# Ledger of designs, part 97: designed miniproteins, single chains, continued (5)

Each design is a single chain, and the fold is of that chain. pLDDT is the mean over its residues in the fold that is shown.

## One batch from the design tools (miniprotein)

Design m19363
Fold by ESMFold2-Fast:
Structure m19363 (fold): chain A 82 residues (1-82)
Amino acid sequence: MENLKLQKEALDKISDLVREFLREAAERLTPEEVSRILKEMQPKLLKFVKEINKAAAQGDKEKVDELIKEFESFLREELERV
């Protein structure tokens, strides 16, 4: 069974969270500092996107919601670190 709607909704939420993170980071940091942080975060960002997409593809809404909350916490911790 295809869970395309759940996958799209999950990816949209990830995109919104990343955009909000970048907006808040840009308000407090230089472009060079933002670039550095993004490079440091990239491996974990890719891992989160992969795991969330996998859970969404399987129709596991509960797992998608849990992973999105973990992703939100990860982004918050990275913002607090700077």
Scores: mean pLDDT 81

Design m19364
Fold by ESMFold2-Fast:
Parts: C-alpha cells; structure tokens; sequence
Structure m19364 (fold): chain A 57 residues (1-57)
C-alpha cells in the first residue's frame, strides 16, 4: 500500500521505531476522521507526520 511504501524505508534505516509508525497511523486516522477527509488523504497525512518527526529528530 502507499502507507507501507512511505513507512517501510524509515523502519528499514532505523529513523522510525514500530511505536513511531503506530503513532503516525493513529494521528493520521484521527485527523482524517475529525475533518471528514476521504481515505485517499491518509498517505499525505502520514507523510506530513513522518516529515515532521524525522526532520526534527
């Protein structure tokens, strides 16, 4: 899936832990539901979260 394609490289290089991945998915799903966004926005929300976490690490 697009989500796996976004997250797997960061897991493979150790930039994200399994807990970080779970947090990214939970945040993106929560925000998507709160704003009534379509599921097609999930990869974009997850990428935004990952960019924020990895860049400011």
Amino acid sequence: SEIDEILQPYLDDGSLSEADVADAIAWAEGLRRALGLPESTLPRLIQFYVDTVVTYK
Scores: mean pLDDT 79

Design m19365
Fold by ESMFold2-Fast:
Structure m19365 (fold): chain A 94 residues (1-94)
Amino acid sequence: SELEELLERLEEILEELREAHRNRDYEKFRESVKRLIELLEELGKLLPEKKAGFDALIALLESLLQQPVTPRLAGTAIGLAELLVRDLRLLIEE
């Protein structure tokens, strides 16, 4: 399904975020956050009932990109992506 394809892309982006954070490559981290924002826009089109939540997360991630990425902010973004993976897996399993 399209939702399963988006989940696979989200899991790939999450691993890219984790790797960039481990390597302290915050330029690569920013690129991966931009890919996450694009994925959230696609999720909002596919799941319009959840669009407001995705839009709020997009706004938060865009605000993160307006400032230098600290380890704490990187950890927050990774945690949000991990929660999103969990929520989407539950939607697919239901």
Scores: mean pLDDT 85

Design m19366
Fold by ESMFold2-Fast:
Structure m19366 (fold): chain A 76 residues (1-76)
Amino acid sequence: MDEIIETLLSLGVPEEVAKKLAELSKGDLELAGAMAGLLRDVPEEEALKILEELRPVHEEDPEKFLAELVKIRKSL
């Protein structure tokens, strides 16, 4: 968890977004990085909102969660 947060912070991800990505990735650094990349051009407030709204989807199906993030990024 902490290692993922530190890595995301070093990549310029805001602290609150990094914490949420670390939580949702459950220790998967590649997943956390992919999510951060998809949200790179999204304002922090909007990124936090998207992650919270998609949290239930991630709990059911992490693959569907990533697909929804990709869809949102393409729609921006």
Scores: mean pLDDT 75

Design m19367
Fold by ESMFold2-Fast:
Structure m19367 (fold): chain A 76 residues (1-76)
Amino acid sequence: MMVALTISGLSRELAEELKERAEKAGAKVSLSDVGNPILSILGLSEELGRELAERAEKAGASVTLVVDGKIVHVSS
């Protein structure tokens, strides 16, 4: 099962923390540092994807969670 997570509106510190967690889990991570940091994560488990999405939302970030090509969660 393939999970994709896109997060925007994080602080740089939290974005780097979530990037490290995702990379340790074997995911591919891209962090854009031009303007607002955008974190793109591919290859998480659904459980970890949901955990990272919840943490980002509690920090005030916007998230889009995709599982097996389907959007399962969006924060606006």
Scores: mean pLDDT 78

Design m19368
Fold by ESMFold2-Fast:
Structure m19368 (fold): chain A 68 residues (1-68)
Amino acid sequence: LPSEEELRAVAVETAERLTKDFSEEVRERALELTDALVAAMVARGLFDPATLRAAVEDLVAALRAEEA
């Protein structure tokens, strides 16, 4: 299984890819929320990168809806 650092890297990469069209402020917030999400998932023993990517995608979709 990936380390917590590797999971954080995957989550951050996913968030950065999905938020390239966001303003800098919204992207910074998305990255902060992504880091908190990784910490919460690791604390619950969730180390699956696919589940983490899906959670980050849901997070970004929610932020897009708020900014629309």
Scores: mean pLDDT 77

Design m19369
Fold by ESMFold2-Fast:
Structure m19369 (fold): chain A 96 residues (1-96)
Amino acid sequence: MAAEARKKAEEEELRKRGLELVLEELEMTEEQLEESYERLLKISGKEEEAEKAREEFILGGVIAVKAMEETKKPLDSPEAEELAKKLIEEYKKKKE
């Protein structure tokens, strides 16, 4: 079985859970996020810029999900919050 397909499925599942978590915390629907994306695209005319903003939003959710899964505590717990900050710092260090 292809390991590449499994990794892609795991990444997609993590992104989906991250998106759902952020939407729940902000009391937004997926439709409202999509409307924000479409609005940004219409205003800027730059698909790459709109996609980058959406990607950063999803990445925030992914970090939150990882922190919650590793600590097995809600995101508002001190342990999950501390781990989330550490994950953000690691992400910044990987950026040039």
Scores: mean pLDDT 70

Design m19370
Fold by ESMFold2-Fast:
Structure m19370 (fold): chain A 53 residues (1-53)
Amino acid sequence: SIENEQKALEIIDKQIDDLKKQPKTVKNQLLIDVYQVVKGSTEFIIERMKERA
């Protein structure tokens, strides 16, 4: 459901924010990049679901 995807987006945003508070290591930058890609995919899914409603 749209609500579940929006809650997933909130969790993803929290993970990105938490990682940004950690030391700027290559590993942490990679994790931020991965979460940003997942965020984009989740936002795209939400958009498609809204168009179907």
Scores: mean pLDDT 82

Design m19371
Fold by ESMFold2-Fast:
Structure m19371 (fold): chain A 87 residues (1-87)
Amino acid sequence: MSPEEALEAIARAKEDVKRLLEEYLSLEELNEELYEQALRGLERGLAELEKLREAYADNPEVQAALAELEELIRRAREELERRRRES
């Protein structure tokens, strides 16, 4: 994977996280099974992000994009936890 391909993958991942969050927050009820499924998805995303961070440690642009994605995943987890408590 080139740095340009990594940036494209990160951009797609950001859109995927936003879409996932929108879909789960639009559910009438976020039950425990769906909540745990969403959390597992985010945790797998963080693990893959960590691999890219190590592979592109010397690329500031990729590192910045990964930091933004990590923050987005962190916020998504907080919103899912909030929604679960309200359900």
Scores: mean pLDDT 78

Design m19372
Fold by ESMFold2-Fast:
Formats: sequence, C-alpha cells, structure tokens
Structure m19372 (fold): chain A 71 residues (1-71)
Amino acid sequence: AEALLQAARDTAIAEAKRRVPGGKITVEARQLDPDTAEAVAIAEGKDGKILVVTAVAYPDGRIGVSVEELE
C-alpha cells in the first residue's frame, strides 16, 4: 500500500517536472482501494498554464499516467 502511494507520487512529480520545467508543482497522493494508489500533480507555469498529471499505481508494478492541460 505505502509502496504504491510512493510510486504514484514519484511518477506524477517526475512527469510534471519534465513537462513544466521550473513550474510550481503541488502533489497529492491517495489510496483508491487496497490494491490501487493515485497521485495527482498540479504544475503551474509562469504564464498561468496549468497541467494536471495523474499517476495510478497497480500492485503488478504498472503505472498508468494521464495528462490534462487546463490553461
């Protein structure tokens, strides 16, 4: 459970940093169910562009990543 939270958090942060270098990054991680953890990283660029990176970690070692641009 804790390992999944850490994997999701680290993945979301890394993706957000790669996509918005030098941006402000806020991350929240939570366990969705006993076998699934989710982390959401919000990256804000200097121009007001907001990027939301969601990473979902599974017990088989897979991590699904989705990216949504708000502004």
Scores: mean pLDDT 78

Design m19373
Fold by ESMFold2-Fast:
Structure m19373 (fold): chain A 79 residues (1-79)
Amino acid sequence: SSSELEQLRERFQALIEELQALAAEAERQGMHQLAQALRGLVDQVQTFLANMDTFSLEEQRLALEHVERQVAMFKELLA
């Protein structure tokens, strides 16, 4: 449904914001290569959002789960 697609888009947008915050934190800690990698992930997620309609709902959910796991991993790394 359109409501489910809106919720998925909102969740991806929240993850983009978290990745941007993590990139800033990595930069603050002097982890410049990690900061660049995190900014690269932001670009990849934004590209996915721009083309989200080309993917099935199942593929969209799997992509969301994958990005959520990556964010959780980087949060632990930078804690």
Scores: mean pLDDT 88

Design m19374
Fold by ESMFold2-Fast:
Structure m19374 (fold): chain A 82 residues (1-82)
Amino acid sequence: SFEEKAQEILKEMGIYDINKKISREQAIEILEKLGISRSLAEKILDSFEDPDNVEVIKVLMAAKELLEGKSIEEAIENALSM
């Protein structure tokens, strides 16, 4: 499942708190490992107020929405609202 893959990636990166804020480069790494291209990952991060300090849970929520076939705009709006 998405949740199982996300948890595996976070564990490999030493991230055990989904509310932890991570750097832009760490967020891009998570998104790429989930199957999102670097260009799409950068577009997602550019939509956050502070792309260098993003909560892990919001990165994962944006990724999940995109992988479920939603547009970049909808995925970002949903992640920012939660």
Scores: mean pLDDT 81

Design m19375
Fold by ESMFold2-Fast:
Structure m19375 (fold): chain A 87 residues (1-87)
Amino acid sequence: AKEDIERALEHLRKAIEALTKGDVQAALSHLIEARADLIRALEKGVKEVEKALQYLDEAMQALRNGDVPAALEAVRKALEELEKILK
């Protein structure tokens, strides 16, 4: 569970880096991996990841619409939610 959240957090950091460089495809790949990691944490009973998952879905939808600034904001909010879970 904690390892799933730590992997998701690292993928979100890489997604932010990719988006700031304009690499939308790399960012999307990292968001997909982060989502998979968080779904595993949720299946293990960590309900606190639900907000981060909502922000990830918002980020991926923003990228499909070509809205990179909205995607960046959503990824940052997902990252903040995960940091609150980790001690």
Scores: mean pLDDT 86

Design m19376
Fold by ESMFold2-Fast:
Structure m19376 (fold): chain A 85 residues (1-85)
Amino acid sequence: SSSVAIEDFKIFLDSAIQSLSKVFSPEEVAEIRAALNELLDTLTETDSVSTINKIAVAVARALQETKEKKDAQLGLELLAKIKAE
């Protein structure tokens, strides 16, 4: 169900934020967390599981690239692009 997909996405985001805390400053982590929460707030139980999963995959890719490049600003730009689509 979409509510389960949203809850799974929230659990994933909590784990991702903990991972980012190992490579970025608390300030950078707070900015990324705020952007992720804004994106998560656009999702509702009326969204399809397919749509929620597509967004979750895009976010996972963006956060992985952010960690690989160690560029918090790139992370914010990638999340903004996902939110705009």
Scores: mean pLDDT 79

Design m19377
Fold by ESMFold2-Fast:
Structure m19377 (fold): chain A 74 residues (1-74)
Amino acid sequence: SMERREKFRKALRAAGEAAEAAVEAAKDIKDEEEREKTIEETVREVTSKIEDEEEAEFAFNLALFIARTTLDID
């Protein structure tokens, strides 16, 4: 359906935006614990705006994976 496709595209975009924001916010934090906290808080703030719970969860998990992989803190 068009609505499902639109929501999915929005979730993918939100995941990308959340990951970029998290990387930018956390990249200069020297403490690993504070860096991880900043990543999670930033991703949660962005993805909390998604109305659909399943898509919000998808975007949250994807954004965390991208941000952590980019900063190599998995």
Scores: mean pLDDT 81

Design m19378
Fold by ESMFold2-Fast:
Structure m19378 (fold): chain A 68 residues (1-68)
Amino acid sequence: SAVEEIRKIAEEALARIRAGADIDAVLAEFDAEVTRIINENPDLSEEEIREIEEIAKALVAEAERLAA
């Protein structure tokens, strides 16, 4: 599913940040990939979109915590 694909991409993004990758670059790449997946899945439910938003928020929060 699109939600599962985005969750995997978020986990990979977080692993890259923990390995010393540029946080801004990784988050920009993540946002671009999420946008592509949403555009490829126009039938996504409101609930699935909310789950995607929560995954993105969790990634940003964790990235900010790692940057502190």
Scores: mean pLDDT 85

Design m19379
Fold by ESMFold2-Fast:
Structure m19379 (fold): chain A 79 residues (1-79)
Amino acid sequence: MKQKLIDEAEKIRKEAEEFLAQARRDGLSPGVIRAYEEAIELAKNAIEAAEKGDVETAQSYLKRAKTALEIAREEYRRQ
């Protein structure tokens, strides 16, 4: 379970970082930039919690990271 949480969080972090880099190249709004930055930070927090064995906290951060990434994608679509 712990490794699956780390893998899922790393996938979200990597996807958010790739989209953030593209958003910066495309000159998207600061709102979109911040949304992806938030998703990255939440994913990093999920990884840290999972590495420390705090599965409950890791699951909470992972869920929040997924939601933040979805919000960022929606903001991107509205550009």
Scores: mean pLDDT 81

Design m19380
Fold by ESMFold2-Fast:
Structure m19380 (fold): chain A 64 residues (1-64)
Amino acid sequence: SLDEVFDLELDSDPRLTPEQKARLRELFAKAPNKEEFYEDFGIEYVRLKDDVDAAIARVEAKYL
């Protein structure tokens, strides 16, 4: 499932802290469209690369 794919990708990513992983899981769980969230986070994450907190904040702003 998409939830399993997302969990595996978060757990495998050495750039993410446990706190960032928890925040992303919470946002994903609350997202009205999980597939759209997954795509949006992927785009922001790639764009900002090493600035993961900024990528999370941009996605959060869209979904809050």
Scores: mean pLDDT 76

Design m19381
Fold by ESMFold2-Fast:
Structure m19381 (fold): chain A 53 residues (1-53)
Amino acid sequence: MGESIQEAARLLREEPGMSLREIAYKVGFSSLSTFSREFTKATGRSPSELRAL
């Protein structure tokens, strides 16, 4: 269901010490590249951009 990206966004904010790869894997993606692409399509920003605040 479409909750994976929302959960990932929450983890990026609440778990700043968790790596992007760990978040991707935890929300069901097989690679960081696929996760970053789908996250960017859904939110308009990459996971790296949200982390680099």
Scores: mean pLDDT 77

Design m19382
Fold by ESMFold2-Fast:
Structure m19382 (fold): chain A 56 residues (1-56)
Amino acid sequence: MEEEKKKKLEEQLKESEKHSELAGKRIGERTTPEEAERAKERGIESSRRHLEESYK
């Protein structure tokens, strides 16, 4: 039961991280490398915060 919840959350965390990386990659194609890296960091932070609240 609880294990299933944790498993699902971990899966979402993994997908979220991958999504952030992909989003950063796409932004990098449209902007300078520096801006892309900043945007990627923002995406990861946002995703992490969202997941942390979800786990709450």
Scores: mean pLDDT 67

Design m19383
Fold by ESMFold2-Fast:
Structure m19383 (fold): chain A 75 residues (1-75)
Amino acid sequence: EKEEFEKDKKDLLEALTKQAKAQGKSVADVAEQALQQAKKLLEQLRNHPNASEESIKSAEKGVQVFEEVLKQAKE
C-alpha cells in the first residue's frame, strides 16, 4: 500500500542521514552508493540461473525505494 511505501522511504532516508553524519558525507552521496549496490544485486539476481521471480521482484522494489529516497535527498 501507499502508506507502507511512504514509511519505507522515510525509514530509509533517516537511516541514510544517520549513516552520512557518522561518515562525514552528504546524504545524497550515501544514498547514491546504496542505490548502486542495490542495482548490482538486482543485476546479479537476474543473471543467476536459480534466482526466483519473487527474489527479483523484491530486489526491484528495493531499487525503487532507493531511487525515490535519492531523488528526495538531491532536492
Scores: mean pLDDT 77

Design m19384
Fold by ESMFold2-Fast:
Structure m19384 (fold): chain A 64 residues (1-64)
Amino acid sequence: MKLVAVTDGSGEGMLNMVRAVEEAIRTKDPLVLIGRGKGGELAVKGAETLKKFGVEAEAIPLDE
């Protein structure tokens, strides 16, 4: 499985995750999005977006 880890609530980290989701939609690669705190919320939204485009995706919000 391929994964993209985004574990930061800072603006830069959040923007980078959004761009990664866009790229995944283009490539149709299966992804696991890992986010912490604020990043967790975005990871969930990212996975939901990928699923809407028929891409296999999972979101794992972490507190560590």
Scores: mean pLDDT 69

Design m19385
Fold by ESMFold2-Fast:
Structure m19385 (fold): chain A 68 residues (1-68)
Amino acid sequence: KPSQEQIDAESELTLLIMQAVIAKKAGDLEGALKWLEKAIDFARANPAVPEETLKRLEKEYEEIKKKL
């Protein structure tokens, strides 16, 4: 079972990702990139975050960046 710290980290990552999704759907691509950058930085700093999740976030960032 993950520690409370790991659960809190996963919850924070989820909130950051949700903000990026909301911004993207609103057409705020610059805002979406800022939220994804925060999510990627957070994921890299937290070893509890799966590598597959980090890779997915990096792909999403590059896709949005190409739309600017």
Scores: mean pLDDT 80

Design m19386
Fold by ESMFold2-Fast:
Structure m19386 (fold): chain A 84 residues (1-84)
Amino acid sequence: KEELLKEIEKNLEALFEERKAKVEPTEEELEEIEKKKEEILEMARAVLEKDEEKIKELMEKYGVTLEELKEAVEAARNNRFTAG
């Protein structure tokens, strides 16, 4: 569980580093990226624990749908090897 969260965090950092290298982000974009990382990590924890109640609470808290929540966690996990 904790190991998976660390891998997700590393994958997120790698993804954001890659995007920053291609485009110079604005101050607003950097803040948005930080918020997204925190949201994804919190959601990833709930998803990995299969805590359905926590997942629903996070959906309400962040205003995301279940599909978006699942997609964000899966994107973070698969981000190490995104083959287009």
Scores: mean pLDDT 66

Design m19387
Fold by ESMFold2-Fast:
Structure m19387 (fold): chain A 83 residues (1-83)
Amino acid sequence: MDQVIRDFARLLSEMLGIPEEVLIKELRLMVKAGGMLLGTFLLGLAGDHPELVRLGAIGLDVITGEISPEEALRLALAVLEEA
């Protein structure tokens, strides 16, 4: 799981221009605090990047409890690797 957070933060840092270390800290807090915060974050990313609409679907699935925050991060990483 820690490696997934690091890989996600790296790709997101390249896309958004936010320092990777800041994103690692925030993503760890979102996963630890539960699916709602992570789901809202993923929905926000999809809103700013229409090509990432799958992040919105993942965000909804974690908010509704269909998937875990850890599973949501793995799926979101796969989407970012394709973007």
Scores: mean pLDDT 81

Design m19388
Fold by ESMFold2-Fast:
Structure m19388 (fold): chain A 64 residues (1-64)
Amino acid sequence: GVAEAAERVARYTGVSREAAEALARNAADGHPGGAGATARKGAIDYGQSEEQAERAARAVEEAA
């Protein structure tokens, strides 16, 4: 669900819980591709590996 996706996104990207919840909600509301790409970029910018960035993007897309 959205809460579980938000927790994973916050962990992988370093964004606030509020920002992670907004990304998860955008995916649930039918914008998964854009929200997932944002989460992936955020994770890479935060210093995560490509694997962790994919997990962040997938968490957002699974919330949809």
Scores: mean pLDDT 75

Design m19389
Fold by ESMFold2-Fast:
Structure m19389 (fold): chain A 65 residues (1-65)
Amino acid sequence: QTFDTYSWMSEVIKRKNVKLKDLVPELEKVKNKEDFVNLGKKFGVEVISVQETQNKSFELNVHFP
């Protein structure tokens, strides 16, 4: 499933029962693809691919186990 960064954050909160206050500080530390992969591992989400868009945002293809 493909998400932008904010939609991905919303889906992690909803599907993994993660609190916004715990996710936002970790997301603020993310600078690159590997940071997204590591963040995904921490919250039990597999990040398959990350693409930077022309608008300097990220699109993530992820699998929720």
Scores: mean pLDDT 73

Design m19390
Fold by ESMFold2-Fast:
Structure m19390 (fold): chain A 100 residues (1-100)
Amino acid sequence: MKERAQKAADEVLKILEEAASKRPDTKEEMVEAGKRLAKYLIDNPENPEAAVEAFGDALVALGVDPETAKKIMDAISKYFPEAKEAAERALKRVEEQAKK
């Protein structure tokens, strides 16, 4: 289980670092959000849904684009299929925020 959390966290952090490279003004906050998700998944491998919901809130606040958010949620769902519904809800929230 910790191995799944570490792999998911590493993949998410890589996606965020690539996105942050194109948006240097938000780079520090994006990397910090990814590290926070990594800690939640590693410390709470039995409850990935709560970690994904909290992370979704951070993505909305940071104004992450829907395409990047989808890549992140797909990566999480790949390693935690039990969190797929939470990931879909987080993606929908990012998409709704982007419609402004």
Scores: mean pLDDT 77

Design m19391
Fold by ESMFold2-Fast:
Structure m19391 (fold): chain A 97 residues (1-97)
Amino acid sequence: SEFEKRLEEAAKKVEEDIKKGALIATYLVSEDGRFETELVVTKDGKVKAKAKFIDPRTGKEITLEAEFEADSPEELAEFIRKLGNEFYEKVKKAREE
């Protein structure tokens, strides 16, 4: 499908971007709010990621920052998933307070 082709293209671009030191940004909008993930990949394989959630009820921002060394596009994708899961749990926990 078109979605699968986009994922394949994104994976190839991530591989090239790791070598170039590029910015990768991902945005997710949900019923609960807006989720933003920004990654900067350096030529040395270092990744700096920042995740941000904007609560539509209060306008309050919840952030999580992490650093990681990626050796491959697959490893970077795994890091992104892990960061997303950790951040989502953090947002849920904060909203339960």
Scores: mean pLDDT 62

Design m19392
Fold by ESMFold2-Fast:
Parts: C-alpha cells; sequence; structure tokens
Structure m19392 (fold): chain A 87 residues (1-87)
C-alpha cells in the first residue's frame, strides 16, 4: 500500500472513531514527521503505519492473539525510532 493510502485510511478511521479535528491533526503530524525524518526513520514510520492499519482491519475479523502480536510489533518499531532519534 502507498504511504498516502495508509495515512488516508488511518485518518478516515480516526474521523469516524474520535472526530474530524483529531483526524486532521493526525494527518498533519504524521506528514510533518515523515518530511523531517531521515530515510531510516521514514521507513520505520511507514512500517508502523502499515501495522496500525492491519490492527484496525483485524479488530472485527480476527481473534485477539493476532491483534496483540501486531501491537507488540508496533512497540518494537517505536523503540527503534526512539533509539535512532537519540543518535
Amino acid sequence: MKTKELIEKLAKFYEEAIGKEYAEDFKKTIEEQLKKAKPEIQKLLIEMLELRVEAIELQEKEDGKKEQELRERIIEISDKIDKLEKE
């Protein structure tokens, strides 16, 4: 999936679940993060977005085990981003 499509899917979900203002803030924040990030961090941010979309799509389809596994992977990627940003 293209990065733009991932952001649009997540923004639509957040608009429906939380509200339009939150979705717009999310879209602006992630686009700014991607623009400022080094290529290595951009790759990790995109991977995190892919896992977030997958987790949302599984909320009604899969058992809790697969959703839990995806959440753990998101945390691992977040930790890697934090380490790279400290360097």
Scores: mean pLDDT 76

Design m19393
Fold by ESMFold2-Fast:
Structure m19393 (fold): chain A 74 residues (1-74)
Amino acid sequence: SHMRRFAISMLRYYATFADEETRKRIEELVERLEAAESLEEMLAILQEAYETEKDPGLRELLGALIEAVEAALA
């Protein structure tokens, strides 16, 4: 999926500037997104990550990715 590739690329790019704890959460999130079989599963994964995320920059990125996936589902 082009959307999956885009989301993973954005998250990996953000990880290069993140602290160790945030990078670990991104790596776990990327693994979950790679295993997702549908846009609906990707949306659920991103929403769960957004709800618990404490890094403000990553939270903003997750919000943007959620909006992009929701638009792709419409």
Scores: mean pLDDT 88

Design m19394
Fold by ESMFold2-Fast:
Order: structure tokens, then C-alpha cells, then sequence
Structure m19394 (fold): chain A 64 residues (1-64)
């Protein structure tokens, strides 16, 4: 889980979004409930960051 959370934070930085370790872990756990693999979770995060506004992403993270 920690390695996946770190990967999510790296991806977020690529798109100019800073998230906490706790938010990254919560997001990973939330997506893991519907995803079949860590690779699928990474793809879901990339798609979210690519298609959503910074405000929408922040609202999602604040809701975790």
C-alpha cells in the first residue's frame, strides 16, 4: 500500500497536484475496492488527473 501511495503522489506531481501521504493512501484504498490490480489503480489516477480540473481533484481528496 505504501509503495502504491508513493506512486500516486508522483503521478499527481506530474500534473501539478500536491497530495498528502494520507490522501494518497485513502485514494489507493478507495480505488482498490473496484480495481483488479495496482496497474489499474495507476491508470485510474492518471485518467482522473488528465480529465478533471484541479478544483474537482481537490474536492475529491477532501472528501476521502
Amino acid sequence: MEELAEKIREIAKEYGVEISDEQARKLARTLAATAESDEEIVEMVRNLLKNASKEAIQALLDGL
Scores: mean pLDDT 75

Design m19395
Fold by ESMFold2-Fast:
Structure m19395 (fold): chain A 85 residues (1-85)
Amino acid sequence: MKEKAEEYLRKAEQALDEGNLEEAISYVDKAVRYASEANDLEGLEKALEIASRVAEQAEKQGNMDLVIEASVVELRAAVDIAVLK
C-alpha cells in the first residue's frame, strides 16, 4: 500500500505541475486511501500539502467545484493524520 501511495503522490505532483487540477486531486484522493491503509503518516502529510496546493490553484481559476473537492480531500488527510498521531 505505501508504494501505491508514493506512486499516486508522484502522479498528483506531475498533474499539478501540468495544470491538470482535476487529475491532480483525483490522484491525491487515491494516495490518501493507500497511505491510510499503510499507516503512512509521511504520505498523508504530503497528500495534504498537494491537496492544499490544488485548492489554491482552483480558487485562483474560479473553479469552485474543484475547491470543494480538494477541500474534502484535505479534510480526509487531516483526519487520518490526527488518528495516526
Scores: mean pLDDT 84

Design m19396
Fold by ESMFold2-Fast:
Structure m19396 (fold): chain A 70 residues (1-70)
Amino acid sequence: SRAEELLRRGEEAYRNGDYETARRHFSQAARLGSGPLRSRALAYLGRSLFKLGDDESMEQAFIEAEKASG
């Protein structure tokens, strides 16, 4: 699916240290995905935001990830 492709692209960008690109892909994957995929995308989004120093958006992403995993 498109959400799975975006998650994969985000993970690749994250591994390469491109946190800005990772943030964009994970954000899109979270919007298109549901359940465990959405939760994983939101968790990676939070990690990317932490690397970028965006603590407020990071907290929001982790809260959404917790809700999506339930």
Scores: mean pLDDT 83

Design m19397
Fold by ESMFold2-Fast:
Structure m19397 (fold): chain A 74 residues (1-74)
Amino acid sequence: MLQKLSDEEVKEIADRLTREALEAYRAGLITPEQLRAALEQYKAQVEKMLAEGAISEESAKYFIARLEAVEAEA
């Protein structure tokens, strides 16, 4: 049985991962290249989960928008 994530769970994950990535970047713990690589991996995973029906289109759009906002701020 495929365990689907709720919209609330996906939004919490998106907010946590994007916050942690941005904090690590601003603290100088990761390079701009490492930040971009991490964001691209997260985006690919979100797109895969959407294609597999594991998350809703709304959750996927929210997650991708959060990732793109972090990329724009870097």
Scores: mean pLDDT 80

Design m19398
Fold by ESMFold2-Fast:
Structure m19398 (fold): chain A 87 residues (1-87)
Amino acid sequence: METVKDIIEKFKDLLDNKELSEEEVKVMLNIWMDQAGVGVLEDKEIVEKASKLMLESGRKPLDANKPPNEEGKEIEKEVKKIYEERK
């Protein structure tokens, strides 16, 4: 099971790799958040792309109705801080 810290570290690794767009990184982040049970970010386009990848892997689409819990909100804050530091 991925922890909040593990999700943030994977997110930083993706940004450092520079091979993925911000949109692709957000798709992966939402998949990891859903798998960790902390909810998803409310970007409809990102949730649709993440759900497509989940369906292609034979899994259920993301629960778009599950807002981020306290851990998910911590991930959102840290992600926003990382983006601000890299602008």
Scores: mean pLDDT 72

Design m19399
Fold by ESMFold2-Fast:
Structure m19399 (fold): chain A 81 residues (1-81)
Amino acid sequence: SQKLEELKKQGLEFLKAGNDQLNQAAAGDPQQGIETSLALSKKMTEKMKELIKAGADPSVVSALGIGSAGGTAQALIFERQ
């Protein structure tokens, strides 16, 4: 439906913006990169919860969940450098 297509677009645009910010964080200061990556992970989880409540397609919700996990993983990589 049109509603589901709009929710999918919203979720994917949010994921793209988050991934772009994670890529920018990777080029900067490691300590700031850790904090930024964890903050982005939390924002993706919050957006995931909003989309679940709105009835979004499970594939879009899963993509945001994976994005959130990616932010946490990036923070761990910075910590180990």
Scores: mean pLDDT 81

